Designed miniproteins, single chains, continued (4). Designs and how they scored, part 19

Each design is a single chain, and the fold is of that chain. pLDDT is the mean over its residues in the fold that is shown.

## One batch from the design tools (miniprotein)

Design m12636
Fold by ESMFold2-Fast:
Structure m12636 (fold): chain A 92 residues (1-92)
Amino acid sequence: FDLKALAERTGLSLRTVSAIVNAFEAVLKETGRDSITEEDLPLLEKKLIENGLGTPVAHFIVEVMREIIEKKGEVTKDDIPAILEEVGKKFG
């Protein structure tokens, strides 16, 4: 991911974008899968908080990902820009 370009597009700080992207990548590395499913959401929330995101931001990201999972079954790397845009609208 181009973290700086994502930060500029979304209005989020580079720190916030990095925390979200790194949490997503950490879950994929730990599960050995290319996508996040419903079962992975508790681990994702834990990684978001460990990466320095406040509980309200971490919870909102999990809710956005849950909505994507309800519609298409999984969250992939291609969903990350749209997720960051939703976070930017709420918190940026």
Scores: mean pLDDT 84

Design m12637
Fold by ESMFold2-Fast:
Structure m12637 (fold): chain A 61 residues (1-61)
Amino acid sequence: MGNERVKKVAEKLGVKLSDEEINTDDDAVHEKLGEAGRQKPLTEMVDGGHAGARAIAAALA
């Protein structure tokens, strides 16, 4: 389910989402996770920011 994918992405970015956000406002969640991903990768790109960005796009597709 999309809920699980969204939760995985949020956990990787260190973001906790409410059940309401996950089930009601997927579009808003997509934007929120995308913005967080832009900040997070700063040095995390070495760890997996590059792969993480692709995973986020795939999970939120």
Scores: mean pLDDT 59

Design m12638
Fold by ESMFold2-Fast:
Structure m12638 (fold): chain A 92 residues (1-92)
Amino acid sequence: MKKLEELKKKALELFQEFVELFVERVYEENLSEEEIEKLRKELDELGPKLTELLINDVEKAIEIIEKLIELLKKGASAFEVLEFLRKELEKI
């Protein structure tokens, strides 16, 4: 089992990579004003839950964030990524 300090560093690096890739995807999709409003509502719901997971269960957070990054690299839409995140967070 990795030391907790190494896991926290890995989680932070993965979270930073995820945010960068996610924002890039949003820019690429040229979303409408209505779609941006929908995306903001999803982020307002899911963002705090992911942050809580990063604080309380870093190993589970790493697992989920790695899957989110993989989806973005495979060309998943911003909404598909958020739907996956919602489903994974509901299992916890």
Scores: mean pLDDT 84

Design m12639
Fold by ESMFold2-Fast:
Structure m12639 (fold): chain A 60 residues (1-60)
Amino acid sequence: AAEEQARTAAISEALRKVKPLVDAANDAWQAGDSATAAELLNQARDEFVRTYEEALAKAA
């Protein structure tokens, strides 16, 4: 369905947007800084939801 394609595109855009935060969180975790990793993941989650909702609204 067209809705499925729009959702997939929105997810891809949101993932691309949060990738730098996720990569930074992975680097922090590998350095043993789990607190910073958790903080960055929380920021990535909030950014993902926001970007996903904005992209989905435009891709309707």
Scores: mean pLDDT 81

Design m12640
Fold by ESMFold2-Fast:
Structure m12640 (fold): chain A 81 residues (1-81)
Amino acid sequence: AAEKELEAKYAEVKAAFAAFRAAFRAGDLEATEAAYAAFKAAYDAFKKLAEKYDKEKLLEVEELEGIADIDVAVAKIVASK
């Protein structure tokens, strides 16, 4: 049960990160901010389970969180407009 929930949340975090990257590449500020908020929520939910059940996946997702810098993304999009 908990491991299935972890797998589902892991998939949600990876999907949210992909959406954030897609929005950032499109230069859509509103979509990028919305995608980042979704990614952050998915990351926080995943982290609570991964600390107990899968530290290797937690490290992978922590690397994604480190790459998903909203301040840098916003600054780059705004500078391109």
Scores: mean pLDDT 78

Design m12641
Fold by ESMFold2-Fast:
Structure m12641 (fold): chain A 77 residues (1-77)
Amino acid sequence: SGGKDKRYAALSNIYDLPKADLAKLTDEQIVAFEKEVAEFRAELKKRTDLSGEEKAELLDEFRKKKLKEKIAEAKAA
């Protein structure tokens, strides 16, 4: 039961983040995260001065940073 649970397992493996910490994220935090990632991805897509590899690296760093921020907020609540 859940693409959300499977998604957390994938994110944990990709970004070396604990699945249990990702599971603490609220629906509001997930929506905010997905919106921020989509906006950043759209900005990267407009860049013609960056390679596909550079864009992928920047996107992965952005996702990892934002997930860590949201996890810290969830743990503090």
Scores: mean pLDDT 73

Design m12642
Fold by ESMFold2-Fast:
Structure m12642 (fold): chain A 85 residues (1-85)
Amino acid sequence: MEQEFLEHVKKATAGAKSALALLEYDYLGNVELARERVEQARRHLERAQELAPYGSDEVLRLLREAEELVREAERKVKEAVEEKE
């Protein structure tokens, strides 16, 4: 369970960072690709929350950092989509 938790946290943070990086470049389809990456990162974060061991300060820190990154990426994707409309 801990290994699966760590893998989902890693995938959530990597997906969020990937989405943010895509939004820094003006390439065709980057906004849609960033949206897909953020949706995948959100799913990994939700799975990590389900798998999180109770009572670990390290687990809570990792979840908080992942949640902050995913939330930031979601906000940036929403802004980019609204600008395109």
Scores: mean pLDDT 78

Design m12643
Fold by ESMFold2-Fast:
Structure m12643 (fold): chain A 107 residues (1-107)
Amino acid sequence: LDLEEFKKMLLFLKEKLKDTFTFDFDPEKDVENFKKIGQDLVRLIKKVSNGDVSDLTPDEGSIYFVEQISENSDFKIEDPKKFLEDLVAGDPETVYKMVKILVKGLS
């Protein structure tokens, strides 16, 4: 993981989604705070899938959203429920993968 590249990706996401979603993370301070970033990403997924943004537990809508990413992109996700749980836990590789997916989708 290149932290400087990751920081640029986080800045890009925050700017691109500023009118749609408010992130709690600060790219200047939180670049290594994978749990905070991962939880923001799950809240974003919940919001776009019409789920409850106050509940970070995987639901049918958020699982379906991740399945659609795997089906319709080069990013393959074998276990969508575990992927969402790993985002909440702040697994660095999972958080980086989701950020990369969103950056490519918004580019």
Scores: mean pLDDT 86

Design m12644
Fold by ESMFold2-Fast:
Structure m12644 (fold): chain A 67 residues (1-67)
Amino acid sequence: SEQVEALMKLKKETTFNDDTFAQLVVKGLEAKADPASLAQFLKENPEQSRNRLLQLVKEAAETVPSS
């Protein structure tokens, strides 16, 4: 829930349309992109984490479905 809220906040700041970013977030969560790892990465790279987070979600979505 908190992770989703952070991702939605990034959506507003990155100029992506709502649907595209929401789909990436959903895919990342379904692929079980580790929320702790995502939070840690955002914490360490706050200025650049927006683009990198999108990259991680995209890679997670390409790699494996959830479970």
Scores: mean pLDDT 54

Design m12645
Fold by ESMFold2-Fast:
Structure m12645 (fold): chain A 78 residues (1-78)
Amino acid sequence: MKSFQEIMEEADKLYKEIFNNPNATEEEKKKVEQLVFRLIMLYAQSLVSSPEEQAKLRQEMEDILNELKKIYEKVKEK
C-alpha cells in the first residue's frame, strides 16, 4: 500500500509529465489540475483524520492517482 507521501510524489511527477507534453490537450490539462487539486484537499484532510478515516482517504487518493495514470498513458500514446 502506498503512503500519502508516495501518492503525492507520483501525482506531482504525472502532473509535470502531462503539462510538459505538447500532445496534451487543454481539456486534459484542466482535468489533471482538478484531480491534483482534489488530491491536495484530501491530503490536507488526512492530517486531521483518525486512522480509520485516513485509510478511506488513502483509497480515494489512490483512485485519483490511477485516473492521472490513465490520462498520462493516453497522452503518451499520441
Scores: mean pLDDT 82

Design m12646
Fold by ESMFold2-Fast:
Structure m12646 (fold): chain A 100 residues (1-100)
Amino acid sequence: MSPLEQIRRLVEEVIEILEEMAEELEETDPEMSKFLRELAETLRRILEEHPDDAQALTDAVATAVALVRDKLAKMGKPSEKLKEKLARLEEIAREMEALV
């Protein structure tokens, strides 16, 4: 797999993780759920518009992960599942940066 194909797959994994986090929060924190779905939609559009721009995709994921980290830090009691998903998002962001 080329580095660019790997980056695209990692962006798709980030989108899936954000959608899973949003689904978990639909009943308990609908505003956070909406934020995560809008963030996933934004990443999907960037992937569609700039599929060959490895740097733009990497920067978009880094920004998204930073926003999720900030939102979770402001939550009173984020679940262990949400913390594990954030850890995976941070791992993906680091892996993508290493590929560019």
Scores: mean pLDDT 88

Design m12647
Fold by ESMFold2-Fast:
Structure m12647 (fold): chain A 60 residues (1-60)
Amino acid sequence: SRAEILKKRGEALERLIEAGKELYKAYQDPSTSEEEKKKILERTFELSKQYAELRKQYEA
């Protein structure tokens, strides 16, 4: 259902926005390790891919 895909897309966007906020805070905090920053960045990238795939499914 396109409605279910649209709902999942909205949920994925919310997760991506929260991950972006976490990434920004991590880069502002000098106590955050480079390894932790990399993990947050990788998670943000994965969420971005999930959002793009859901968007593609809705537009197909």
Scores: mean pLDDT 81

Design m12648
Fold by ESMFold2-Fast:
Structure m12648 (fold): chain A 89 residues (1-89)
Amino acid sequence: MERVEEIIRELKELIDAGTPASEVQAEFDRRSKDLSPYEKAKVRAEVMLYLAEKNSEKVDVEEVKKKVEEEMKKLEELKKENGGKIVAF
């Protein structure tokens, strides 16, 4: 999933450059238009965790991890419900 890795890298670079969260979200939405729901969730998960780690003094990183795990679990359940046919890998 080269495209997923590229998007994650680019979004992390924007976060490192001090780009506002709203602009990072807009770039995510723009770049993820052609991604599957699972790939979008992977990008979102990595970006949310990275942003939480960078702001660990203001946000609970473990709470962000928990939210990410819940969202990923819902996607895994959706894949299982459809007999695995929606798995992009």
Scores: mean pLDDT 70

Design m12649
Fold by ESMFold2-Fast:
Structure m12649 (fold): chain A 83 residues (1-83)
Amino acid sequence: SKMDKLIEFISKELGIPVEKIRESSVRELARMIGEAASRKDLPFTLLVSAVASVVPSMSKEELLELVVRAIESDRELRKRLEE
């Protein structure tokens, strides 16, 4: 499913087990993503996790889609800062 692809991508990029991503609430998942993003120096992913923690209506699918986009942005930032 679309969700499974998002979960697998995030699991590989952030080092969070697939089972934890599937079973966690949106708030718990945002916390784990924030901790991983902080450890891995992913500023856009960290920002998305912080925003997700204060948006009560955000679904898990929306969070995961935003996190994938944020990780892509973090990679682009690293390429730009290759100096």
Scores: mean pLDDT 85

Design m12650
Fold by ESMFold2-Fast:
Structure m12650 (fold): chain A 88 residues (1-88)
Amino acid sequence: SKEEEEKKIKEYMGRLLELAGRFYAAIQAGDGAAARAALAELQAAVDEMKAFIKGSKVLTDEEKERMIAALDADLAGLEALLARAFPG
C-alpha cells in the first residue's frame, strides 16, 4: 500500500541519516578507517533504498528518477569529502 511504502521510505531515510552522522563524526575525529566503514554501509543502504524505489508500484517513473539521482548525488558528495579529508 501507499502508507506501507511511505513508512518503508522513512525507515530507509532514518538509516541513511544515522550512517551519515557516523561518517561525519569519523571525518571530524580524523578516523579514516571509521569514515570508510561508515561510507561502505551508506553505499549498501543507498543500493537497498534504490532497489526499493525501482520496485515501487506507487511512485511515478519521474519521481523514481528524481529520488535515485538525489541519492547518487549525495553519495558522490560524501565520497568526494572522504577523498579530500584523507587524500593519502
Scores: mean pLDDT 89

Design m12651
Fold by ESMFold2-Fast:
Structure m12651 (fold): chain A 99 residues (1-99)
Amino acid sequence: MLPSEEELKEAIALIMLAVTHTLVHSDTSLPEEVKEKIRKAVDLMAKGVRRPLTDEEIDEFVEAVKSLPKEYRDMLLETARKVAELTGSESLRRVVERA
């Protein structure tokens, strides 16, 4: 059976997150602490695609993103916004609203 439209949207969202992770991780000029915070944020977005995030997970994402340089914060929030729009995830929309 062909994948459903919702399954295809989830797959596209996860591919977008994998691309974001790869582009940031390949930047050798970034401190490891910054890379770890980006990895945490991307992992939380991937979880949010598959299930609603808990309030604790939303707070963890917001804390990680707020501590990043503006360019990475803006990139991650834009990615989260696009993923939330694509998947209809309420919890990912709340992440964007709180950050």
Scores: mean pLDDT 77

Design m12652
Fold by ESMFold2-Fast:
Structure m12652 (fold): chain A 104 residues (1-104)
Amino acid sequence: SAVEAAAEADVRAQADYLGLGEAEKEAALEALRRAIAALDAPDGERVTVHVLGGASVEIVREGDTVRLTAHGRDPAEATLAMTVAIAAARVAEARGLRAEVELA
């Protein structure tokens, strides 16, 4: 979809800004795809999506609300995790869900 393409473009742009190589950029894009897939997980199930290194996003949907919590050990990891979480949140909202994004 157009919103998923835009989400991938945002993650790619942030990975480029952070100076990540092609393998790391593809890992971040794969993490986004896994985060989007996690939006279809059973109600109340907590899914953890690993991005790169210590960067991860925890995703829980309860009814029409999805909460995405970004984790990182340093500012670069936190920024990458937040980028993936925000991009996945836009996809969730395009699907009619309410998205809440936070940094732990």
Scores: mean pLDDT 88

Design m12653
Fold by ESMFold2-Fast:
Structure m12653 (fold): chain A 82 residues (1-82)
Amino acid sequence: PQGDLSELVAELRALSKEELKELARRLTEEALALLLEAGKVTEEEVAALRAELERLLARGLSKEDLIQLILTSRGVIEHLRK
């Protein structure tokens, strides 16, 4: 299982920082929408999390930070889709 994550991380590291930013935004928005639909977060919490994401992106996240965000959002999506 951790070996599979290492392979995914290697694939993500091959992407440009701009590709990682777009993927991170898309997956985070999908994860937040699913969390809201599942009743696990409030609209206020979603607004706060979106504001935090934009602050982090404006601060200039590293590729490693973007990969971590992508993996976290992907995990949430996979959990909630099932």
Scores: mean pLDDT 80

Design m12654
Fold by ESMFold2-Fast:
Structure m12654 (fold): chain A 86 residues (1-86)
Amino acid sequence: DREAEDRRLLALIEAGRLDEVFATGNEEMKAAAYLYLALQGDLEAAKKLREYMREKGVGALASATDEEIEKLLEELKKKKEELEKE
């Protein structure tokens, strides 16, 4: 059951347990794991997510430069800090 496996992998991503997702996940689940890491401030994960978006021809990061990704991560970090305080 592929849908049940995908749901299990998504639950692991939400729990921060990414090792199994990278070992056994498909490209879509690995992209979701990279999104999770990028939201935690991982620049290399953000670059991997950009590669996935470029391959699929969709998503805001598909045309982004390295500098634009770094700026996005800085903005996400500030937003996270604001949400933690308020």
Scores: mean pLDDT 74

Design m12655
Fold by ESMFold2-Fast:
Structure m12655 (fold): chain A 84 residues (1-84)
Amino acid sequence: SLEEKKEHVLEAVDREMKELRELAKKLNSPKLAEVLEKYEPKIEEYKKKIKEAKSMEELEEEVKKLLEFKVELGKEVAEALEQD
């Protein structure tokens, strides 16, 4: 169902962000913490759009946009870890 697919996507996003926050704590990385603080508001905006999707097609478009945004987040995470 649409709601079930939304739940799975949102759970996956929450898991990934939790893992990144735990990594920042474990490494005591100020650069990674700064990247997460910068990106978390935009992740919350994407989560809201996913929750508001009214069809499977709308959900797929918003998930695609989130995945493209996560590529940029992943790049900045990698750069932050290299600089620490």
Scores: mean pLDDT 84

Design m12656
Fold by ESMFold2-Fast:
Structure m12656 (fold): chain A 72 residues (1-72)
Amino acid sequence: DLLRQLQLQQQQDDNIQRNVQLGVIPSIDVGNRIRDTRDLMDTINDNISNTDPSNIDQSFRTLDDIHRRLQS
């Protein structure tokens, strides 16, 4: 579910990057958002692939924060 939301966000960001390259939308504002989304996806991927029982609580907290940001 969260991975599906990430995939949709990544597809949106890819389409936005393409539109920026085509000159359809301003690059500066979009560039910052895309960078933040990329960092967010990297954080989620690390938490999902490297879940450790000793840090599960922290992982859930991180995923909850990311989920809230994606809903924004």
Scores: mean pLDDT 60

Design m12657
Fold by ESMFold2-Fast:
Structure m12657 (fold): chain A 67 residues (1-67)
Amino acid sequence: SALEELQKKLHEEMIERLKEEVGASDEEARKLLKGEIPKSFSKEQIEKAKKILEELEREYVRRILLE
């Protein structure tokens, strides 16, 4: 469905942003998407990752509501 494809695309964008902005590996970014916090992360990295995830969810909801 279009909704499933949109979510997959947003998850891929999230992985890229976490890798670039937080310094996450691909595996660490995928763990963050599942709600798991990597043991290697500082408090600052965790808070930054949470902000990025919240922004992603907000954009996703906005696209659903505006279409």
Scores: mean pLDDT 78

Design m12658
Fold by ESMFold2-Fast:
Structure m12658 (fold): chain A 92 residues (1-92)
Amino acid sequence: SEKLEKIEKILQEIRDLTKGVSPEIAKLADELLKVVKDYKEGKISREEANRKISLLLNRIRGEVMRQKRAGKNLEVAEKVEKLIDEIEKILS
């Protein structure tokens, strides 16, 4: 699916932006990449993939909000927020 390939690229970008700066967000992006891969390989159902994706996107958004409130890594946090918004638009 072209949609899944776009989501994977955005998640890889989030991971690369955050791996040295916010390891917690980088780990969540890696977990989400695994969910997408498992779905593509037929290891999980579409319904299970949708639930896990929504949960992990919400967790990333929570960490972004935490960093913004703390006034730390603001530029990276804003970029991650925009990338998450792009994933949600692809999924809608």
Scores: mean pLDDT 87

Design m12659
Fold by ESMFold2-Fast:
Structure m12659 (fold): chain A 71 residues (1-71)
Amino acid sequence: SLDDIRKAGNAVLDVLDPDHDGEVTAAEIAEALELSVATVRRLLGGKRRVTTEELKEVYARAGNIPLSVLD
């Protein structure tokens, strides 16, 4: 369900931004997911950083476990 997807997304965000404050950088996502920074930047459309709110919206829309961030 959408709630389960939000819960999974929040768990990832707890690792990347435990204070639930502000933004997440491509480098932080890359380290957490064991991907290259270049790969993560491509997935974010060339952005170096996104807000946690924007990332939550992506998870809510995808309707799938955060594979869209990984792939």
Scores: mean pLDDT 57

Design m12660
Fold by ESMFold2-Fast:
Structure m12660 (fold): chain A 100 residues (1-100)
Amino acid sequence: MKEELLEKAKKYVDEAQKLADEAYRIASHDPELLRKAEAVRQAVKALQKKVEEAPNMTPDEVESLLKAAENLVKKARDILEEATRRYNERVKAQLDALKA
């Protein structure tokens, strides 16, 4: 149903934005990850504009929007996972240095 797909698309776009914002915050000192997070944030803005137009979309267009939003969540999640991994490695190294 179009309304159900649109609701899911909105949730995925919101989730992608939150994940990208968190990745950007954690990766603040990593230029590679910041660039990737910025690209996802730009894509989120584009999808947010499409969501505003969604009441006038066909079901197929809403399904395409949903797929784009799902892919964006996956990209944002991958960036956040890598940023978190690098952050945790740095914390561990600092803690290990304190034991010396």
Scores: mean pLDDT 81

Design m12661
Fold by ESMFold2-Fast:
Structure m12661 (fold): chain A 78 residues (1-78)
Amino acid sequence: VLTDEEAEEAFQEGLKYKKEGDEAFDAGNYDEAIEQYNKAAEKFEKIIESGSSLKLEAQKELEKVSAKLLGAAVFKVT
């Protein structure tokens, strides 16, 4: 179980990885974008499983990251 401080740190780390994924995607580095988005998803999933007050925010961010992951995968394959 995460403390409130641990959940907040994990949420900030997730946002950082999401930003790094976005920057990689914009640069055309789809493999790196996928890797960073996967790292972001892991951070948000950890918060969701902990039952933190950030659970709803983490769920919203996970949905966004999942959509971005699919987009990066499509661009890589096409």
Scores: mean pLDDT 82

Design m12662
Fold by ESMFold2-Fast:
Structure m12662 (fold): chain A 72 residues (1-72)
Amino acid sequence: MPSEEEQEKAKEEAEKYLEILEKNPEDEEAILKLVEAFNRLEPTPENIERYQEFAEKYRDVAQKMAEKLEAE
């Protein structure tokens, strides 16, 4: 089971990278790190309500970026 500390850390990382992306929406590193943080979060109703829209948006962007990197 992921610890409460691991979940708190994942939330802190998600909020940090969301703040970075608010200032620089094209930050590829921040997008990838944000998606990694979302993948570590448990799909609780609270996490879904807070992050669902961002997770859907940035997962699509990250997937397209990964495909572009693999094609090179």
Scores: mean pLDDT 75

Design m12663
Fold by ESMFold2-Fast:
Structure m12663 (fold): chain A 99 residues (1-99)
Amino acid sequence: SPLLEEIQKALDEMIEAAKNGDFDALDEATARLARLVSEAIKTGSVEEMKQIKNLLDEAIKRVKELKEKGEIPQDLADYLISVLKTLKNYVDEKIKEKE
């Protein structure tokens, strides 16, 4: 799905920006991710939303690993984990509403 590829790209850009301390790129990628997830909820199937939930879970795990390795500052990593968990919970709620 082109939408899943764009979500993965936004997640990758968000994590890379965080590693580099590029807060402008981080803000842009985070805003793009939120818009893409919102679009997927409006237009996507339950199966596509489950795939998005999986991508968000993988991103949370990746940020936690980078935090433990000291590749992202602790406070920034905790912020990103919070954002990703919020999006994941929103997707999970919308899956449950459609099942």
Scores: mean pLDDT 88

Design m12664
Fold by ESMFold2-Fast:
Structure m12664 (fold): chain A 120 residues (1-120)
Amino acid sequence: SMEDIVRELLVNLGELAKAGEEAARLLREVDPELARELEEIARKLRELGEEIRKKLVDDKKLLSKEELIEILKEAIENAERLAEALRRGAERTGDPRLEELLKEVEEILEELKKLLEEVE
């Protein structure tokens, strides 16, 4: 159902934002510029989730199919940017925690792409 897709999207957006925030924490002292990039990506992912929640809870509006497709595409784009930033951090540091976060983000990215296929 559309409601189930929105619920899964919200969970995935939260998990992506947490991964970006944790990666930024790990990189803050080693690569402050990359840490800031990761924080910005995480912030955008949080803002997407807040936009969805505001429409559904505060405004009591339903998301149209077209709005959901646009949000999913933006979520995928930000998840891809997050994966690229995580890959750079992992390559620079060799930190296995960043490699694990990258794997998690790549799995969520695959889930988001499947959600987009279900809506289209």
Scores: mean pLDDT 87

Design m12665
Fold by ESMFold2-Fast:
Structure m12665 (fold): chain A 106 residues (1-106)
Amino acid sequence: MDEELRKLVEEALKLREEIRAGNFSDETLKKYSETLKKIRELLKGHEDVRKELQALLQEAINRGLSDEEIVRLVREFAEKHGLTPAQVAALLLLSGAKPEIVRALL
């Protein structure tokens, strides 16, 4: 599970970089969407945890916390909920966190 989830997160980050670089092809966008769907399916049991993490991220952004401080808070959150690095990175990705923060947790 975790190795597959890690690879999907890495693929989604790469596709997000391609999109930011101006590659808006139907193929790239579809591949990105399908990768996110696979991640959501693997994490379907973590919906409540995802909502808590999304609220934590929004609060941290509203408080003006640095990327380093956000990474620290997310690591503490992962420990509290018994999440693996791959699981918390994937939940961050689905919550719209910056690629730099997601990569720091892989």
Scores: mean pLDDT 84

Design m12666
Fold by ESMFold2-Fast:
Structure m12666 (fold): chain A 88 residues (1-88)
Amino acid sequence: GLPAILAAIGAVLRAIGLILDLEQKLKKGQVSQADVAEGEALIADLRALIAQLRASGDPALEGLVRLLEEQIRRLEEVIAKAKEQLAK
């Protein structure tokens, strides 16, 4: 219903904010293991939300699911870069 849609929109906005923060920290050489952990925790939250939306069986939510999957992909990319920077 509407509450699940609003939660998903909020999660997308949170993911965008974290991606931008992590990209800025990467540029400054300031990324930490705590930042990686926060990103991985958010990916888990987004995956749980996708499962909840898919369980509804509502085809109208497929666009929102794809948007959440795109944020997971972008988070995984920035976390991979953060892990590479921390390994150096």
Scores: mean pLDDT 86

Design m12667
Fold by ESMFold2-Fast:
Structure m12667 (fold): chain A 91 residues (1-91)
Amino acid sequence: MSERQKKLRQLNIEVLTFAIELIENTDLSLEEIREAVVDKTAELAEKLGFSEEEKESLVGALRAMLQSMVDGGYSKEEVKDFFKSLLSLLS
């Protein structure tokens, strides 16, 4: 695995773990969780040394994915289960 791929994997694990924790431990709406997760992704991308262009691309893709889930009528439990499945594939 390349250094870039390792950093992307780390970012994904950290972001998914953060999102799951917010769903389990808070009463935030999916829209509020989306914005918190987007902010966390931007923070971690910067910390891991991604460029501004790469950070904007990652944030945009994640926002679009989470918006698609909201538009699709996903519950918080369904989103959490999906994120846990993704985290399992990365671990």
Scores: mean pLDDT 83

Design m12668
Fold by ESMFold2-Fast:
Structure m12668 (fold): chain A 80 residues (1-80)
Amino acid sequence: MLEELLEFAKKKAEETARKLLSDPELQEKAFNEAYREGTVIINEELARNPNPSEEELEKLKEKVKKAIEETAEKLAREAA
């Protein structure tokens, strides 16, 4: 479960960073920040509910995805 959620977050962070940014340095920064945000959410939610239902897992994945997308989009919009 934790491993699967972390893999989901990593994949979404990589996909989003590559989609929004063409500069490899900015892609790495966006990936690291987005993946960190996703990991924090996963750890906090699983600490509160270590045995989530299928419905709760889908809601958690949506929450993680939104946080990752918002973090990467924020970094892409910032004037570097």
Scores: mean pLDDT 81

Design m12669
Fold by ESMFold2-Fast:
Structure m12669 (fold): chain A 77 residues (1-77)
Amino acid sequence: TDGERNELKPHIQVYLKDKGLQLNDEDMDILIQKVILQLEAENKTVQEALQDQVLLHRILDSAISELKAQGKVVEVQ
């Protein structure tokens, strides 16, 4: 839902900034969607992921690796 995307987006933006990574708006939406789909596949809610940084970071690292393989992630600098 838009509510789930809005709650998740700031946490993803902070994580990308900490990693020195940048995505355009379209690829950011793809990343958020990949995270939501992986949480659903693991029978987890967005709220559970926001309380479990290890879970969230694992899913983010996997999704970011897929986007990097597609040439969609830019290192800042």
Scores: mean pLDDT 82

